Designed miniproteins, single chains, continued (4). Designs and how they scored, part 93

Each design is a single chain, and the fold is of that chain. pLDDT is the mean over its residues in the fold that is shown.

## One batch from the design tools (miniprotein)

Design m15421
Fold by ESMFold2-Fast:
Structure m15421 (fold): chain A 112 residues (1-112)
Amino acid sequence: SEELGQLLQAAGMIGAGKTEEAIKYLEEKFPDNPEALALIGEAYLKQGKYEEAIEYAQKALKLDPDYARAYVVLGEAYLKQGKREKAREYFEKALELNPSNERARKGLKELE
């Protein structure tokens, strides 16, 4: 879909380090889309803004509680904050939803 293409473009911007542009674009165009909210969380993670990353990932899960990417964002943000038990819980939930999630698997390995 055209929407999917736009979300993929925003994901590419985040990967390229254009995090502020991606956040503004996603907030203005997709304020109630769980994928867009999780991508905003990804952008905040890349900026080292872990509280904002958690807030946006939680917003994504309120709309879609089975959205695996949002659990990865929560796991990584809590791990960066030293909240190891919460990080483990969220990485395990991400792997329950998507067993092939390399980021969640790596996060759990860092918690061993």
Scores: mean pLDDT 90

Design m15422
Fold by ESMFold2-Fast:
Structure m15422 (fold): chain A 63 residues (1-63)
Amino acid sequence: GEAELIERARRGLAHVEANLPTMSQVQLKAAIRELEETLGKLSDEELRRRLEALLAQLRASLP
Protein backbone atom coordinates (compact mmCIF):
# COMPACT_ATOMS: atom_id res chain seq x y z
CA GLY A 1 0.00 0.00 0.00
CA GLU A 2 0.93 3.68 0.07
CA ALA A 3 2.48 3.45 3.57
CA GLU A 4 4.80 0.66 2.40
CA LEU A 5 5.81 2.74 -0.65
CA ILE A 6 6.56 5.74 1.60
CA GLU A 7 8.71 3.60 3.93
CA ARG A 8 10.48 1.99 0.95
CA ALA A 9 11.18 5.45 -0.51
CA ARG A 10 12.55 6.77 2.80
CA ARG A 11 14.77 3.71 3.34
CA GLY A 12 16.08 3.79 -0.22
CA LEU A 13 16.74 7.53 0.01
CA ALA A 14 18.55 7.21 3.36
CA HIS A 15 20.62 4.24 2.13
CA VAL A 16 21.75 6.03 -1.06
CA GLU A 17 22.49 9.31 0.79
CA ALA A 18 24.61 7.42 3.35
CA ASN A 19 26.54 5.39 0.75
CA LEU A 20 26.70 7.72 -2.26
CA PRO A 21 30.47 8.56 -1.95
CA THR A 22 31.44 4.84 -2.07
CA MET A 23 28.90 3.52 -4.62
CA SER A 24 30.12 1.88 -7.85
CA GLN A 25 28.66 2.80 -11.26
CA VAL A 26 26.67 -0.48 -11.23
CA GLN A 27 25.23 0.40 -7.79
CA LEU A 28 24.45 3.98 -8.95
CA LYS A 29 22.57 2.72 -12.04
CA ALA A 30 20.62 0.19 -9.93
CA ALA A 31 19.76 2.93 -7.38
CA ILE A 32 18.58 5.28 -10.16
CA ARG A 33 16.29 2.57 -11.57
CA GLU A 34 14.79 1.68 -8.17
CA LEU A 35 14.24 5.33 -7.20
CA GLU A 36 12.64 6.12 -10.60
CA GLU A 37 10.24 3.16 -10.19
CA THR A 38 9.37 4.27 -6.63
CA LEU A 39 8.88 7.90 -7.77
CA GLY A 40 6.42 6.72 -10.45
CA LYS A 41 4.23 5.12 -7.75
CA LEU A 42 4.47 7.81 -5.00
CA SER A 43 1.80 10.46 -4.37
CA ASP A 44 3.64 12.14 -1.44
CA GLU A 45 4.80 15.51 -2.84
CA GLU A 46 7.64 16.10 -0.34
CA LEU A 47 9.15 12.62 -0.88
CA ARG A 48 8.75 13.00 -4.67
CA ARG A 49 10.76 16.26 -4.55
CA ARG A 50 13.47 14.64 -2.42
CA LEU A 51 13.71 11.66 -4.79
CA GLU A 52 13.84 13.95 -7.85
CA ALA A 53 16.69 15.95 -6.25
CA LEU A 54 18.59 12.76 -5.38
CA LEU A 55 18.05 11.33 -8.89
CA ALA A 56 19.53 14.51 -10.40
CA GLN A 57 22.58 14.13 -8.10
CA LEU A 58 22.98 10.43 -8.98
CA ARG A 59 22.74 11.11 -12.73
CA ALA A 60 25.40 13.84 -12.37
CA SER A 61 27.66 11.22 -10.69
CA LEU A 62 27.66 8.98 -13.79
CA PRO A 63 30.37 9.46 -16.47
Scores: mean pLDDT 79

Design m15423
Fold by ESMFold2-Fast:
Structure m15423 (fold): chain A 94 residues (1-94)
Amino acid sequence: LEELLEKIKKENPEIAELVEALLEHILSFIPDLPEDLLIKLAEALALVYKNRLNGKEEEADKAEDLIQEAIDFLKEKKYEKAQELLDKAIEVAK
């Protein structure tokens, strides 16, 4: 996670700040979130913000909807379902 956040910060420090803030919020109610899922969530969020900056609103909106659904499954500890949705969000947003 720390390595990914450093990479995002080098590319766009504003996106890194937004991703970090949202991850802190999510960890406040899912403190035991597996690191692999936390990394995927950070990657997906960074891609959403990058797409919005580049005017790709449709891709950003679709990926954001998938991320929101994934977060709901993370709250339910349905990690496999959450991972599938995060992978789809990354695919849509890249």
Scores: mean pLDDT 81

Design m15424
Fold by ESMFold2-Fast:
Structure m15424 (fold): chain A 55 residues (1-55)
Amino acid sequence: MSTRLLVAMHDLGVTLEQLRRATRLVREGRVAEAARELGVSPRAVRSAAAVIEAE
């Protein structure tokens, strides 16, 4: 696991599995739904998804 991934998990207060789900939702254009599900901003979800996609 990368340091960036650990930071994203900590900042969002979510698990790796939740980040993976958010990444899939972002790919489907469902960013607002992912943000609502995780209780964070759409910007935070996109940033976390970018970290997952880079790995």
Scores: mean pLDDT 72

Design m15425
Fold by ESMFold2-Fast:
Structure m15425 (fold): chain A 64 residues (1-64)
Amino acid sequence: SASEKLEKMLQDYARNVYGFESPEAAREAFLALMKSKEKTDDEIQQIRDYEKKVAEIMKEALEG
């Protein structure tokens, strides 16, 4: 199903790119980072890359 495909793709991305145990853990980490007052340009870029990748995965799962 689209939901199963989305979950697997997000889990694989979170684990392989950032070493997170789950997409939920990755999302919580990036949300905490977004709320932090002290962010580097690299951390801001990581948030953007994560959001972009999540959007791409969601689109692919819904279209396929």
Scores: mean pLDDT 66

Design m15426
Fold by ESMFold2-Fast:
Structure m15426 (fold): chain A 71 residues (1-71)
Amino acid sequence: MEEVERQLRDTLIDIYGLTEEQAEEVVKKLRPVLERYRAGSAAARSQDELNALGAEFVREFNKVVEEVKKK
């Protein structure tokens, strides 16, 4: 989890151009989404379920990044 959060933070700063404070806020807000994705992926029984989980994660990710950038 911590390693995934670190990679996400680095990506948010380097690729998306967020400040360290903004990247930290995005990671914090995405923690429950990341945990849900991890648990759901472990429990998924089909590729369709995995695809749905991935799509939901991307949607929540984009929403949180947009909200943090507006502050």
Scores: mean pLDDT 77

Design m15427
Fold by ESMFold2-Fast:
Structure m15427 (fold): chain A 55 residues (1-55)
Amino acid sequence: SKEEEELQKKLKELEEQVKQYKKQLEQNPSEEKRQQLLDAEVERGLVLMQLGLLK
């Protein structure tokens, strides 16, 4: 469905953001970067849940 396609695209974008935040956190660890990573992981989890519900 259109909704599944949009969620799959968002999932790929979030996976890329998570990779970038992890790299940044390794280079310059900070509470702010840690929070950004956690926020991205949470949103990724929500997208995965939504994809499961659309089956």
Scores: mean pLDDT 81

Design m15428
Fold by ESMFold2-Fast:
Structure m15428 (fold): chain A 82 residues (1-82)
Amino acid sequence: DPVLEGFDKAAEGVRSGDPEKAIAGFKEAGDAFYEEFGDEGAKGLFEAAGEDVAEYGGGGEEAAKEVKEGGEKLYERLKAEK
């Protein structure tokens, strides 16, 4: 699932303290969601979430787990709206 793969990349960026990788992962998740559902608002929301996570400056295993779990929950919520 390309959306979940994007969130895995974002989580790895958070775990390693790499904000550019975190942002790229959220962008990839948003791009994948847009390809499947055509929702520009959801794509923008995923990109904004990546910027917020990068600005937060937190990292490590716990923060990475929160990004992965939060991303999965967000994806399920947005799919339920279709």
Scores: mean pLDDT 75

Design m15429
Fold by ESMFold2-Fast:
Structure m15429 (fold): chain A 77 residues (1-77)
Amino acid sequence: RADYIAAATALVVRQHFSEADAVKVANAVKEAIDRGEPLDEETLARIIQEVLGVSPETARKLAREALARADQLIADA
């Protein structure tokens, strides 16, 4: 679910960076949702890379962590 992916991505970014960076990434993910982009690992990695300026490897790692966290949030709902 898009809302859980946005929330999970913000949580992962907050853990590794800052609250300000988490807000920036969350807003970028919401914009991608509004554009109808699929929230898959590659799309999330691209957004994270563009917003945070991290390496492609770091962006993919964070995207994968976010999707795993989203699956946890969905299971707990």
Scores: mean pLDDT 80

Design m15430
Fold by ESMFold2-Fast:
Parts: sequence; structure tokens; C-alpha cells
Structure m15430 (fold): chain A 80 residues (1-80)
Amino acid sequence: MSPIEQVAALIREMARASPAERERLRAELVRLLETLSDEELQAVAQHVVATETDPEVLEEAMVAIDEAYRRRQARRLAEE
């Protein structure tokens, strides 16, 4: 599966998950997003905004994307 398809699948699982499962799925989503390029991460964000109609799920997905961006930046700075 493409990275975008994998992210979309995780977001759909989060929408239907219990609070405990949602926390685990969010961690998996962040880890997957950290492996993406900046261009792929932007494409994922655009796809989520265009396709997700549940505002709570959209917020969770955007928080995960932002978390992945912050972790990527922190790792880049630590390696310098």
C-alpha cells in the first residue's frame, strides 16, 4: 500500500476506535508520518482535510501530523 493509503486506513480505524485504541493508533500514525518526506506529509494533510468529514477525527489526524513534524524537526536538530 502507498503511504497515503496506510495513513488513510489508520485514520479510519481511529474514527471507530475506543479511547484506548485511539491512543495506540495515534502513536502508530505518528510513527508512520515520521517516515514520510515533507512532500508526502503535506499530501497526506491535504488528503485528510479534503476527505475527513468528522471534525473530531480531523482534529486528531491534524494533531498527529503536527506531532510528526515536530519530532522530525527535533531529530534533525539533535543530529546536528
Scores: mean pLDDT 75

Design m15431
Fold by ESMFold2-Fast:
Structure m15431 (fold): chain A 70 residues (1-70)
Amino acid sequence: LEEIEKEIKELEEKIKELEKKIEEIEKKLKELKEKNAPKEEILELERELGITELELAVLKVVLKKLKEKK
């Protein structure tokens, strides 16, 4: 098998992990907002969400480039 196929599978797994992390953060944000938690706690999770979304975007670009070589 092409080494590219292995890299694609590994990236797809990492992407799924990041998507799950985003879902968890979004769920926590919803819970905090419903409980009227301090803005500082909400901002911290929003920052973590933003960083995780950026990581996901980068990995999706890499995946697209690897699929173009396939």
Scores: mean pLDDT 81

Design m15432
Fold by ESMFold2-Fast:
Structure m15432 (fold): chain A 62 residues (1-62)
Amino acid sequence: VEELRREAREHQRKFAEDYVKAIEYEKLSPLNPEFAELAKKYRDEAGKHGARMEELVAEIRA
């Protein structure tokens, strides 16, 4: 169970990091369209980490 908790914690950390990056790039997107693409990329990555974290939490509760 400790291994699942560690993995969930890592995905939570990556989710937070990617989400913050997405917000920062979104803020800069009016200046350069490239930043809009980066914002989307980081939001997509954050979503994947969030989904995996939810799966791991469900496994721990089972």
Scores: mean pLDDT 80

Design m15433
Fold by ESMFold2-Fast:
Structure m15433 (fold): chain A 66 residues (1-66)
Amino acid sequence: SMLEEARREVRALAERALAADPHPSLQQLQALAREMLELLESRGVPFSDAAAIIQETLAWIMARAR
């Protein structure tokens, strides 16, 4: 589905960012969040679905940081 593909692409984007810098600053996290939003917007993902995908990805990033 489009939502599963979007979630996978956002996860891959986060994986690449963490591979480049495993301890991102607040500024880097803000830039990553904007990049995720732009990706989801370009794919026409509705706001509610985009919010859920971003929230899930941020939770995954935080779990990886622990």
Scores: mean pLDDT 81

Design m15434
Fold by ESMFold2-Fast:
Structure m15434 (fold): chain A 58 residues (1-58)
Amino acid sequence: MEFSEERFEEAVRFAKERLGGPASLEELLNDEELMKELHSRFQIPEEHIERVAEALEK
């Protein structure tokens, strides 16, 4: 799947703001609203959700 690296960076920033800092994959997946935003607003496919979580943790 094709996605923009710029959108990926924005998605990571958005997730950090929503979760109040670094977060695990489990915390990301448990926030259904955040997951919907990542898919709809930032167009992050399921395959790249783990990448977002990895960036949040580091």
Scores: mean pLDDT 74

Design m15435
Fold by ESMFold2-Fast:
Parts: sequence; C-alpha cells; structure tokens
Structure m15435 (fold): chain A 75 residues (1-75)
Amino acid sequence: ATAKIVGLVILGVGYELEGRYDEAADAFEQAANLAHSEGDKETAARYYRKAADLYQKSGNTEKAEIARKKAEELE
C-alpha cells in the first residue's frame, strides 16, 4: 500500500511537470485516499490539499472544493 502511494505521487509529479494538472490532481487524490484507508490522516490531508491546488490550476473548481473539504475533515 505504501509503495502504491509512492507510485501515485511519482505519477502525479510527472503529470504536474507536463502541465497536466487534472491528471496530476487525480493521482494525488488517489494517493490521499490510500493514505486515509491506512489510517495516515496527516499524509492523506497533505495530498488532498495538493490535489485541491492542482484542480484549482486546471480550472476544476468543484473537485478542488471537494478535495479541500476532505483535507479539512482529517485535521
């Protein structure tokens, strides 16, 4: 599970470097979901915030709001 989170983070960073912000955000959101399922709320909140920022950059305000709320619920 941790290895899968790392893989999703690497994928997200790769998409971000390509300017593919929606795909980058989706990868970080998946990483956050896995961290949350493993009980790592701090890591999950961090990646939900990263996903929210990336969705905001892509113009996907709805997904950005959802990801931000998920991060807030974990803290």
Scores: mean pLDDT 85

Design m15436
Fold by ESMFold2-Fast:
Structure m15436 (fold): chain A 106 residues (1-106)
Amino acid sequence: MEEEVRRLLEEALRLHEKILELFKKEGREEMAELVERVKELLERALKSKDPEERLRLVLESLHLVGEILRMAADDPSTSVEAVELLKEAAALLRRAAELVQELIKK
């Protein structure tokens, strides 16, 4: 459980590094800044030993990923690859949040 959460967050972080590279290449500075913020939140979540803090950081990351996806949908010049990676990252973060929430309740 704990190790599964760590692996999901590490994979989400790797996906965000790829997304950041794509947005920088596309000149999408605003979206790139939001991706950098998601990376910072995920790095804090990985270092946190408090399940409640980790859940809060993961949920905040999910909210920002949702905002980036909305911005990407509004911009037809956003690459399909970046959108697909964002959707994959969102799925990993949703699973991580579910597992952390389960650990807090029991």
Scores: mean pLDDT 83

Design m15437
Fold by ESMFold2-Fast:
Structure m15437 (fold): chain A 63 residues (1-63)
Amino acid sequence: GAERDAEAAREAARRGDAAGAATAAWSVKQNGGDPELAERGVAAARAGDAEAGAEYAWKASQG
């Protein structure tokens, strides 16, 4: 579910894996998370900010 994908984004960010954080944030959107917040997470992670990507992914999973 979306919360599990948000945890995957956090784990990717902890490792400095921006691409992994972007993929996990996108999965939050696919699994019913807030699409605007999830898309912001993908954009942040693609810009190299894996931590911001994970934060947005988590917020999206809480919607």
Scores: mean pLDDT 85

Design m15438
Fold by ESMFold2-Fast:
Structure m15438 (fold): chain A 76 residues (1-76)
Amino acid sequence: MMEEIRKFMKELEEKYEKEKGKLKPVKEEEIEKLMEEVKKILPEISEESLEVLEESLKNGNEIAKEYLEKYLEYLK
């Protein structure tokens, strides 16, 4: 599970670099909702990984939001 999160974060960073000119900030309400979904789908996820995901979303990364939503749907 941690290895999957690391791969996810790497792919997300690559996606961000390609599309950073199109980014919009993610609303705090949506960040909270996504973090709760992450905890439900990935109960074994570490606090460190949760912090990294939350920081990525807070940095105005709409790409991170979209990619995370797709990843969570895949894991359901």
Scores: mean pLDDT 66

Design m15439
Fold by ESMFold2-Fast:
Structure m15439 (fold): chain A 65 residues (1-65)
Amino acid sequence: GPPPSPLVPELLRKSGELLQAARDGVSEEELEKLKKEIRELLEKLKADERSQQAVENVIETAERI
């Protein structure tokens, strides 16, 4: 299989942090910072469209909380 990227655990951790931060009601500025970091990780990973969509669904879920 493809070699595991060291950025994948970071992406999963940041996605979890975003959902938790949204549930905790942190400031919109802090949420935007986390979203930016997640999107930068997706770009570095050159993630496929399906993986990008899965992470964007997490971001949209956080935005709806």
Scores: mean pLDDT 76

Design m15440
Fold by ESMFold2-Fast:
Structure m15440 (fold): chain A 62 residues (1-62)
Amino acid sequence: APKLAVAVASLPAFSPDELAFRVGDTLLVLEEVDDKYVLAQNLTTGETGLVPKSALKVVKEL
């Protein structure tokens, strides 16, 4: 099931497949990609991309 998470860091997108986010943004975690990254949608911007797991705190399972 998707998870609701909050960004604990700010990061620009350094590549086309990465998601830009700011501390405090709410993200919907869609899928785990590997040990380091998830595929998420930033609910503040509507954009989707890869996010490092270390930048997120899961707040709710959906």
Scores: mean pLDDT 82

Design m15441
Fold by ESMFold2-Fast:
Structure m15441 (fold): chain A 75 residues (1-75)
Amino acid sequence: MKKIEELEKKAKELEKQYKDDESVLNGTRAVTDRAVAENPAAQPGADAAIQSFEDRVNQLKKEYEKAKKEVEKLK
């Protein structure tokens, strides 16, 4: 079933993308935590960076969940 395989591939790609972005988010949190510990004035910039990554991860995760649900419907 080529259609279900393509949807599975798309879901896998979306999962990889949000997990990669989540890994970047976790790394960014570690870096910003260190930067804030060294300079508390960095907090607003750190918060803005974390927020932008969180929004991106949440959007990709939602797209992944939608794709996964479509795959499950075709099984």
Scores: mean pLDDT 79

Design m15442
Fold by ESMFold2-Fast:
Structure m15442 (fold): chain A 46 residues (1-46)
Amino acid sequence: MTDYQKGLDKAKEALKNGDEEAAKVYRQQAEQKREDALKNNIVTIG
């Protein structure tokens, strides 16, 4: 699994436990990794 998907899985697990703050942290980390990957793709292709 990608690091992005692992982060999303952790966020889902936190949400199931009612820990919305932990879920936000995990989603932010996953989103940052996705954003970095997208920026690299755009720069490389552009």
Scores: mean pLDDT 74

Design m15443
Fold by ESMFold2-Fast:
Structure m15443 (fold): chain A 75 residues (1-75)
Amino acid sequence: MLSEEALKLLEEADEAAKKGAEAFDAGNYEEAAKYFEEAAKLAEKAAELEPELAEGLKKAAEAAKKAAEEAKKKA
């Protein structure tokens, strides 16, 4: 079961990813890259706290990093 700290990190990661996607959709690529980078860092921290979910969280972090790179290319 997720710890309370891991749950908060996942909630923050989801919010950052959502803000990143909204910024990207609005053409604000610099802000989108920052939010996606934040989402990746939060997912990596959650993976450290929840080893059983680490594979999925690592993939989420990789996807967020890839999204940040795409945003930087368009900025």
Scores: mean pLDDT 82

Design m15444
Fold by ESMFold2-Fast:
Structure m15444 (fold): chain A 60 residues (1-60)
Amino acid sequence: SKKEKFDELIKKANELAEKLTPEEQREVYRGILEASELYVTDPDKAIEKLEELIKRMEEK
């Protein structure tokens, strides 16, 4: 389901945040919050936003 995919992406983002600086961690948590708010109205866009966030973090 979309909910399961969204929850797994949040888990992955939190795991990646553990390896980042405090400032980068704040950006990750802000992104998670924004995606969570967006999920209520547009789940597909919320999932896309989290996937883009994770990709950016992995590219560093």
Scores: mean pLDDT 83

Design m15445
Fold by ESMFold2-Fast:
Structure m15445 (fold): chain A 74 residues (1-74)
Amino acid sequence: MSPRAVALDVAGRLLYAAGDYERAAANYAAALALDPEDRAALENLARALQALADAGDEEAAARLAEVRERLAAL
């Protein structure tokens, strides 16, 4: 994994633990831009997007479907 991708994943996990799913998803997405095959970042992004989708975010639900397809391809 890229060192920058690791730092973004750590930041995302801290934001997720704080309940800030929107910023957590943004950090995981940034990590995936640097390391597209990072399974852990994809799984963490899926969890953050699921929390947003459960809260009624239709855009997050659409992004979650895309992330699930990427996970299935790994």
Scores: mean pLDDT 83

Design m15446
Fold by ESMFold2-Fast:
Structure m15446 (fold): chain A 77 residues (1-77)
Amino acid sequence: MTAEDHFALGEAALAAGDYEAARKHFSRAAKGFEKRDPTSEETARAYRNLGLAYWLLGDEESAKKYFEKAREIEKKR
């Protein structure tokens, strides 16, 4: 399963309200994109969506961490 597959599954999980599945899939997507290109738009987007999934789960500390990570990637582009 590719990083793109995990990203799509994460989006589907968010739409279904399954925030734990969304977190899992966006985590795998972010790792896959980062391994390929750590400064890509896809990597930043995956971390942003991972942060959103944590926020929706009530984990504000993890959400902030991944939003900050996405922002740092965007600043290097």
Scores: mean pLDDT 86

Design m15447
Fold by ESMFold2-Fast:
Structure m15447 (fold): chain A 56 residues (1-56)
Amino acid sequence: SAELEALEAELRRLLEGESDELRATILAQIKKIGEEHGEEGAILAVRIAIRELREA
């Protein structure tokens, strides 16, 4: 969806400069949540990741 695509773009932007390991771990966790809980779960997971990265 447009919402998920926009959130994923923002997440990838915030992950620029982070380690390859952290980037891969976060993206794998979001993929897993999306597979288990669908698009709404993926949207929530991305929003949480964005918030955590902005607080760091």
Scores: mean pLDDT 82

Design m15448
Fold by ESMFold2-Fast:
Structure m15448 (fold): chain A 65 residues (1-65)
Amino acid sequence: SNVEFNLQILLDKGIISEEEYNELMELIKKGKYDEALEKLKELLKKKGFSEEDIQSIIDTLKKEI
């Protein structure tokens, strides 16, 4: 899915850790897409990303799918 592709890009760029990637993928595998997206937003905020930066990251990742 496109969400899996987007998460792989975040991992490859070092934005999220392998552990965080695996947790998000587990939610996606269970069909919990909304929970996965909310957890991703929380992780990005915890790592110091602004709401504008988070939006830019999401928009950029969507462009590659």
Scores: mean pLDDT 74

Design m15449
Fold by ESMFold2-Fast:
Structure m15449 (fold): chain A 89 residues (1-89)
Amino acid sequence: MEEIKENLKLQELVSTGLRIAGLVFAGRFDEAVALIEEVLGEPVTVESVRALLQEIIDAANKVFSKKSAEILNKLLTEAFDRLIAHLEA
């Protein structure tokens, strides 16, 4: 029962990461920041974005196949790097 609850939370975290990535690739940086603030419950910083990316990558590695996780890790890293560059501008 514990494993099922954890798996659902991990899947929701990856889904949120993909939504953030989609917004970033669409150039909707303000909406991506707002979504991250909603998820974290605090203002977005470069450090909080990096921490969230690592949490999402760890979640993907636990719930997806190695091949799928590698694809997701590359996609998520590219999107979050673009968002960090926007925040540092």
Scores: mean pLDDT 82

Design m15450
Fold by ESMFold2-Fast:
Structure m15450 (fold): chain A 60 residues (1-60)
Amino acid sequence: SPVLEEVKRLLRAIGDATDEYLAIRQAAADLSPEELAARLAAVDAKHKARVAEIKAEAAA
């Protein structure tokens, strides 16, 4: 089912973003506030781009 494949890809994208946030949490004590903010923004931007890509492919 195209819907099930979209859901599977969205769940994987959430898992990938979770892993990246956990890596930032592990590194947080060694990061400046500016570096921490930049890494959080990068993960957020990457996740939004991935969700948009999955939705665009599902709509095609």
Scores: mean pLDDT 87

Design m15451
Fold by ESMFold2-Fast:
Structure m15451 (fold): chain A 72 residues (1-72)
Amino acid sequence: AAEKLEEALRPLAEAAEAAFAAGDWAKVAEYAEAAAEKARKVGRELGDEALGAAGAAAAQAAADAARRKIAE
């Protein structure tokens, strides 16, 4: 189940990593928020809402951190 969630989030994780390497915090926040939404959806599809919620919380924390950098 976790492996399927990780696979589903891979394109967004790669996009966020590229944005992070470029110093584009706005893009990091955007991709991390998209990853949180996708994690919730995939968790429901797998019948593991707790796994989806955990993935979404991690992604949302990354988005929040990126937004704090923008606000500096």
Scores: mean pLDDT 81

Design m15452
Fold by ESMFold2-Fast:
Structure m15452 (fold): chain A 87 residues (1-87)
Amino acid sequence: ASQEEADALFNEGVTLLQAGKDKELAAEKFEQASKKYSTTDSLNEKLIVAFPEKAEAFRKAQTGVTPGSSNEVVDRRDRIIAVVKAL
């Protein structure tokens, strides 16, 4: 199932980030997971749970996009990934 694949990619990203490894590679894994989730909401909520110290940054990334934009999902994803890269 696409959710299982998304969760596997998300867990790979979390492992890389917690190990202090390449943040760019972790961001790539989260971007791939986001595409399989069909929305950024699942990615953002999972990131808040995994990194509660950065919860506010992830919430701001999610809410900073204009609702109803044709690029809303892509814009949210880009903002969330930028927070990951800034960790």
Scores: mean pLDDT 72

Design m15453
Fold by ESMFold2-Fast:
Structure m15453 (fold): chain A 74 residues (1-74)
Amino acid sequence: ADALLARAGELLRQGKPEEALPLYEEALRILERELGPDDPRVARAKGALANVYLRLGKPEKAKPLLQEAHDILA
């Protein structure tokens, strides 16, 4: 998961959100399986994925991810 997050972050830094998206999605799935859905690392991955959707002009997909991340960290 950490390696996927690092690569996804690098792609996002290079202005490639379309390429970063599937890596963040895979990292989130791995973290949810390994740590459970309520782990703070899952919340951070959801926040990162939401940021990718915002960069892609899809706030409707970002909103539920941001809400879920907030609920985990509250």
Scores: mean pLDDT 80

Design m15454
Fold by ESMFold2-Fast:
Structure m15454 (fold): chain A 70 residues (1-70)
Amino acid sequence: MKEEIDERIERYREQARRDAAQSPLVTPEDVDLLAALHVLGEVSRERPDDKEAIDYILERLAEAGVEVEK
C-alpha cells in the first residue's frame, strides 16, 4: 500500500517535471508539491474511506512542503 502510493507520487513528479520543462514559467520545486496534491486528490476522490492511504499521502506532502520554501 505505502510503496504503491510512493511510486505513484514519483510517477506524477516525472509528468509534472515534463510539463515544467515545456513551460519555463513553472518552477521545478512546484512540481513536487503539485504531484503530491494530484495523488491526494485522486485517492481521496476514488476511495475516501481509506483514510490510512490519505494520511500517508498527507505525510509525504507535509515533508515536501516543509522543505520547499520560496
Scores: mean pLDDT 69

Design m15455
Fold by ESMFold2-Fast:
Structure m15455 (fold): chain A 82 residues (1-82)
Amino acid sequence: SLEETLRETVELLRELAERTELSPEIRQLLERLVEAFERKDYESLLRYARELGRRARQEGHHELAHLAYSVAGLADLIIKEK
């Protein structure tokens, strides 16, 4: 399901972030993304994931950016199915 794929992608994002030296700004966005995911607030999840992807890419964290954009895409699909 989309919800299962989203859960797996968020977990990969968290695991990568734990192994990476990240700016405080990116860590704050990741915290807000995880909180939105846990609350099933898909609209906030989409916004935070897009911003995380943008900032991660700007700071050269390309794998983190890719996972963040994947979270955003999955959140957008879940919103559109309701």
Scores: mean pLDDT 87

Design m15456
Fold by ESMFold2-Fast:
Structure m15456 (fold): chain A 69 residues (1-69)
Amino acid sequence: DPLREIARAVEAFQAGDEEALRKLMQLLSDLGLAEYRERVENGKTVYEFRGPSPAELAAFMEAARAAAA
């Protein structure tokens, strides 16, 4: 379930797991909610992202949980 994986990634990111941010961006891209690409330049991973910021996404998820209650 992609939505469950998104919720888990948001929680991990809020707990300080920066790797969870990359997973979150990929999941959002897979759902068509954002565009996310990774490429390698000179042995370094370069990220390209078009969508909500992590802070905006966290606020959105909190609001969505409140509305669903």
Scores: mean pLDDT 68

Design m15457
Fold by ESMFold2-Fast:
Structure m15457 (fold): chain A 61 residues (1-61)
Amino acid sequence: KPSALQLEMRAANLALDPSASPEEIVAAIEEAKRAIREELGDSPEAKKTIARLEELKKQVE
């Protein structure tokens, strides 16, 4: 099972890939957010990472 860090990196890499679909990028972001909440809870680091992923999602919709 991939770690929260691995899922975050995958979402970021997909967002930089011009061949990735918006749907694929959004799904990867949501999976990363879920894993971060599961592993890190409400820590300041989790909140900052989730905020960055939410901003990325706004760009993709």
Scores: mean pLDDT 79

Design m15458
Fold by ESMFold2-Fast:
Structure m15458 (fold): chain A 114 residues (1-114)
Amino acid sequence: SLAEIQARLAELAAQIEAETDPKEQAELVLERLDLVIEALRTGTDHEQVGALTSAALEEVGGFVDAHLTDEALKARLRALMIEAARALYIDEDREAAIAQLEQIKALLEEWLAA
């Protein structure tokens, strides 16, 4: 349910703020992205789902700025974040927003594996 997703997201946000290892923090950010994608697929409250997506994108941006050094990867992630926000807030296209978040997830998983 959306309430269960919101509860887990609050728990993850606290864990991410407390985590000092970049790789472990990335795993928590990936789990947060999975939950936001689930909220976009199943949630009926567009305003609440939008707020959760916005918060997750802000956290991805903070992670990218703090821990990534590859300028090309940083630029690609920032472009995907802009496109996810555009798809959700301007185009009102949840499927397009999910597709952009899945690409962000894939790039972070690739970075984590390196």
Scores: mean pLDDT 86

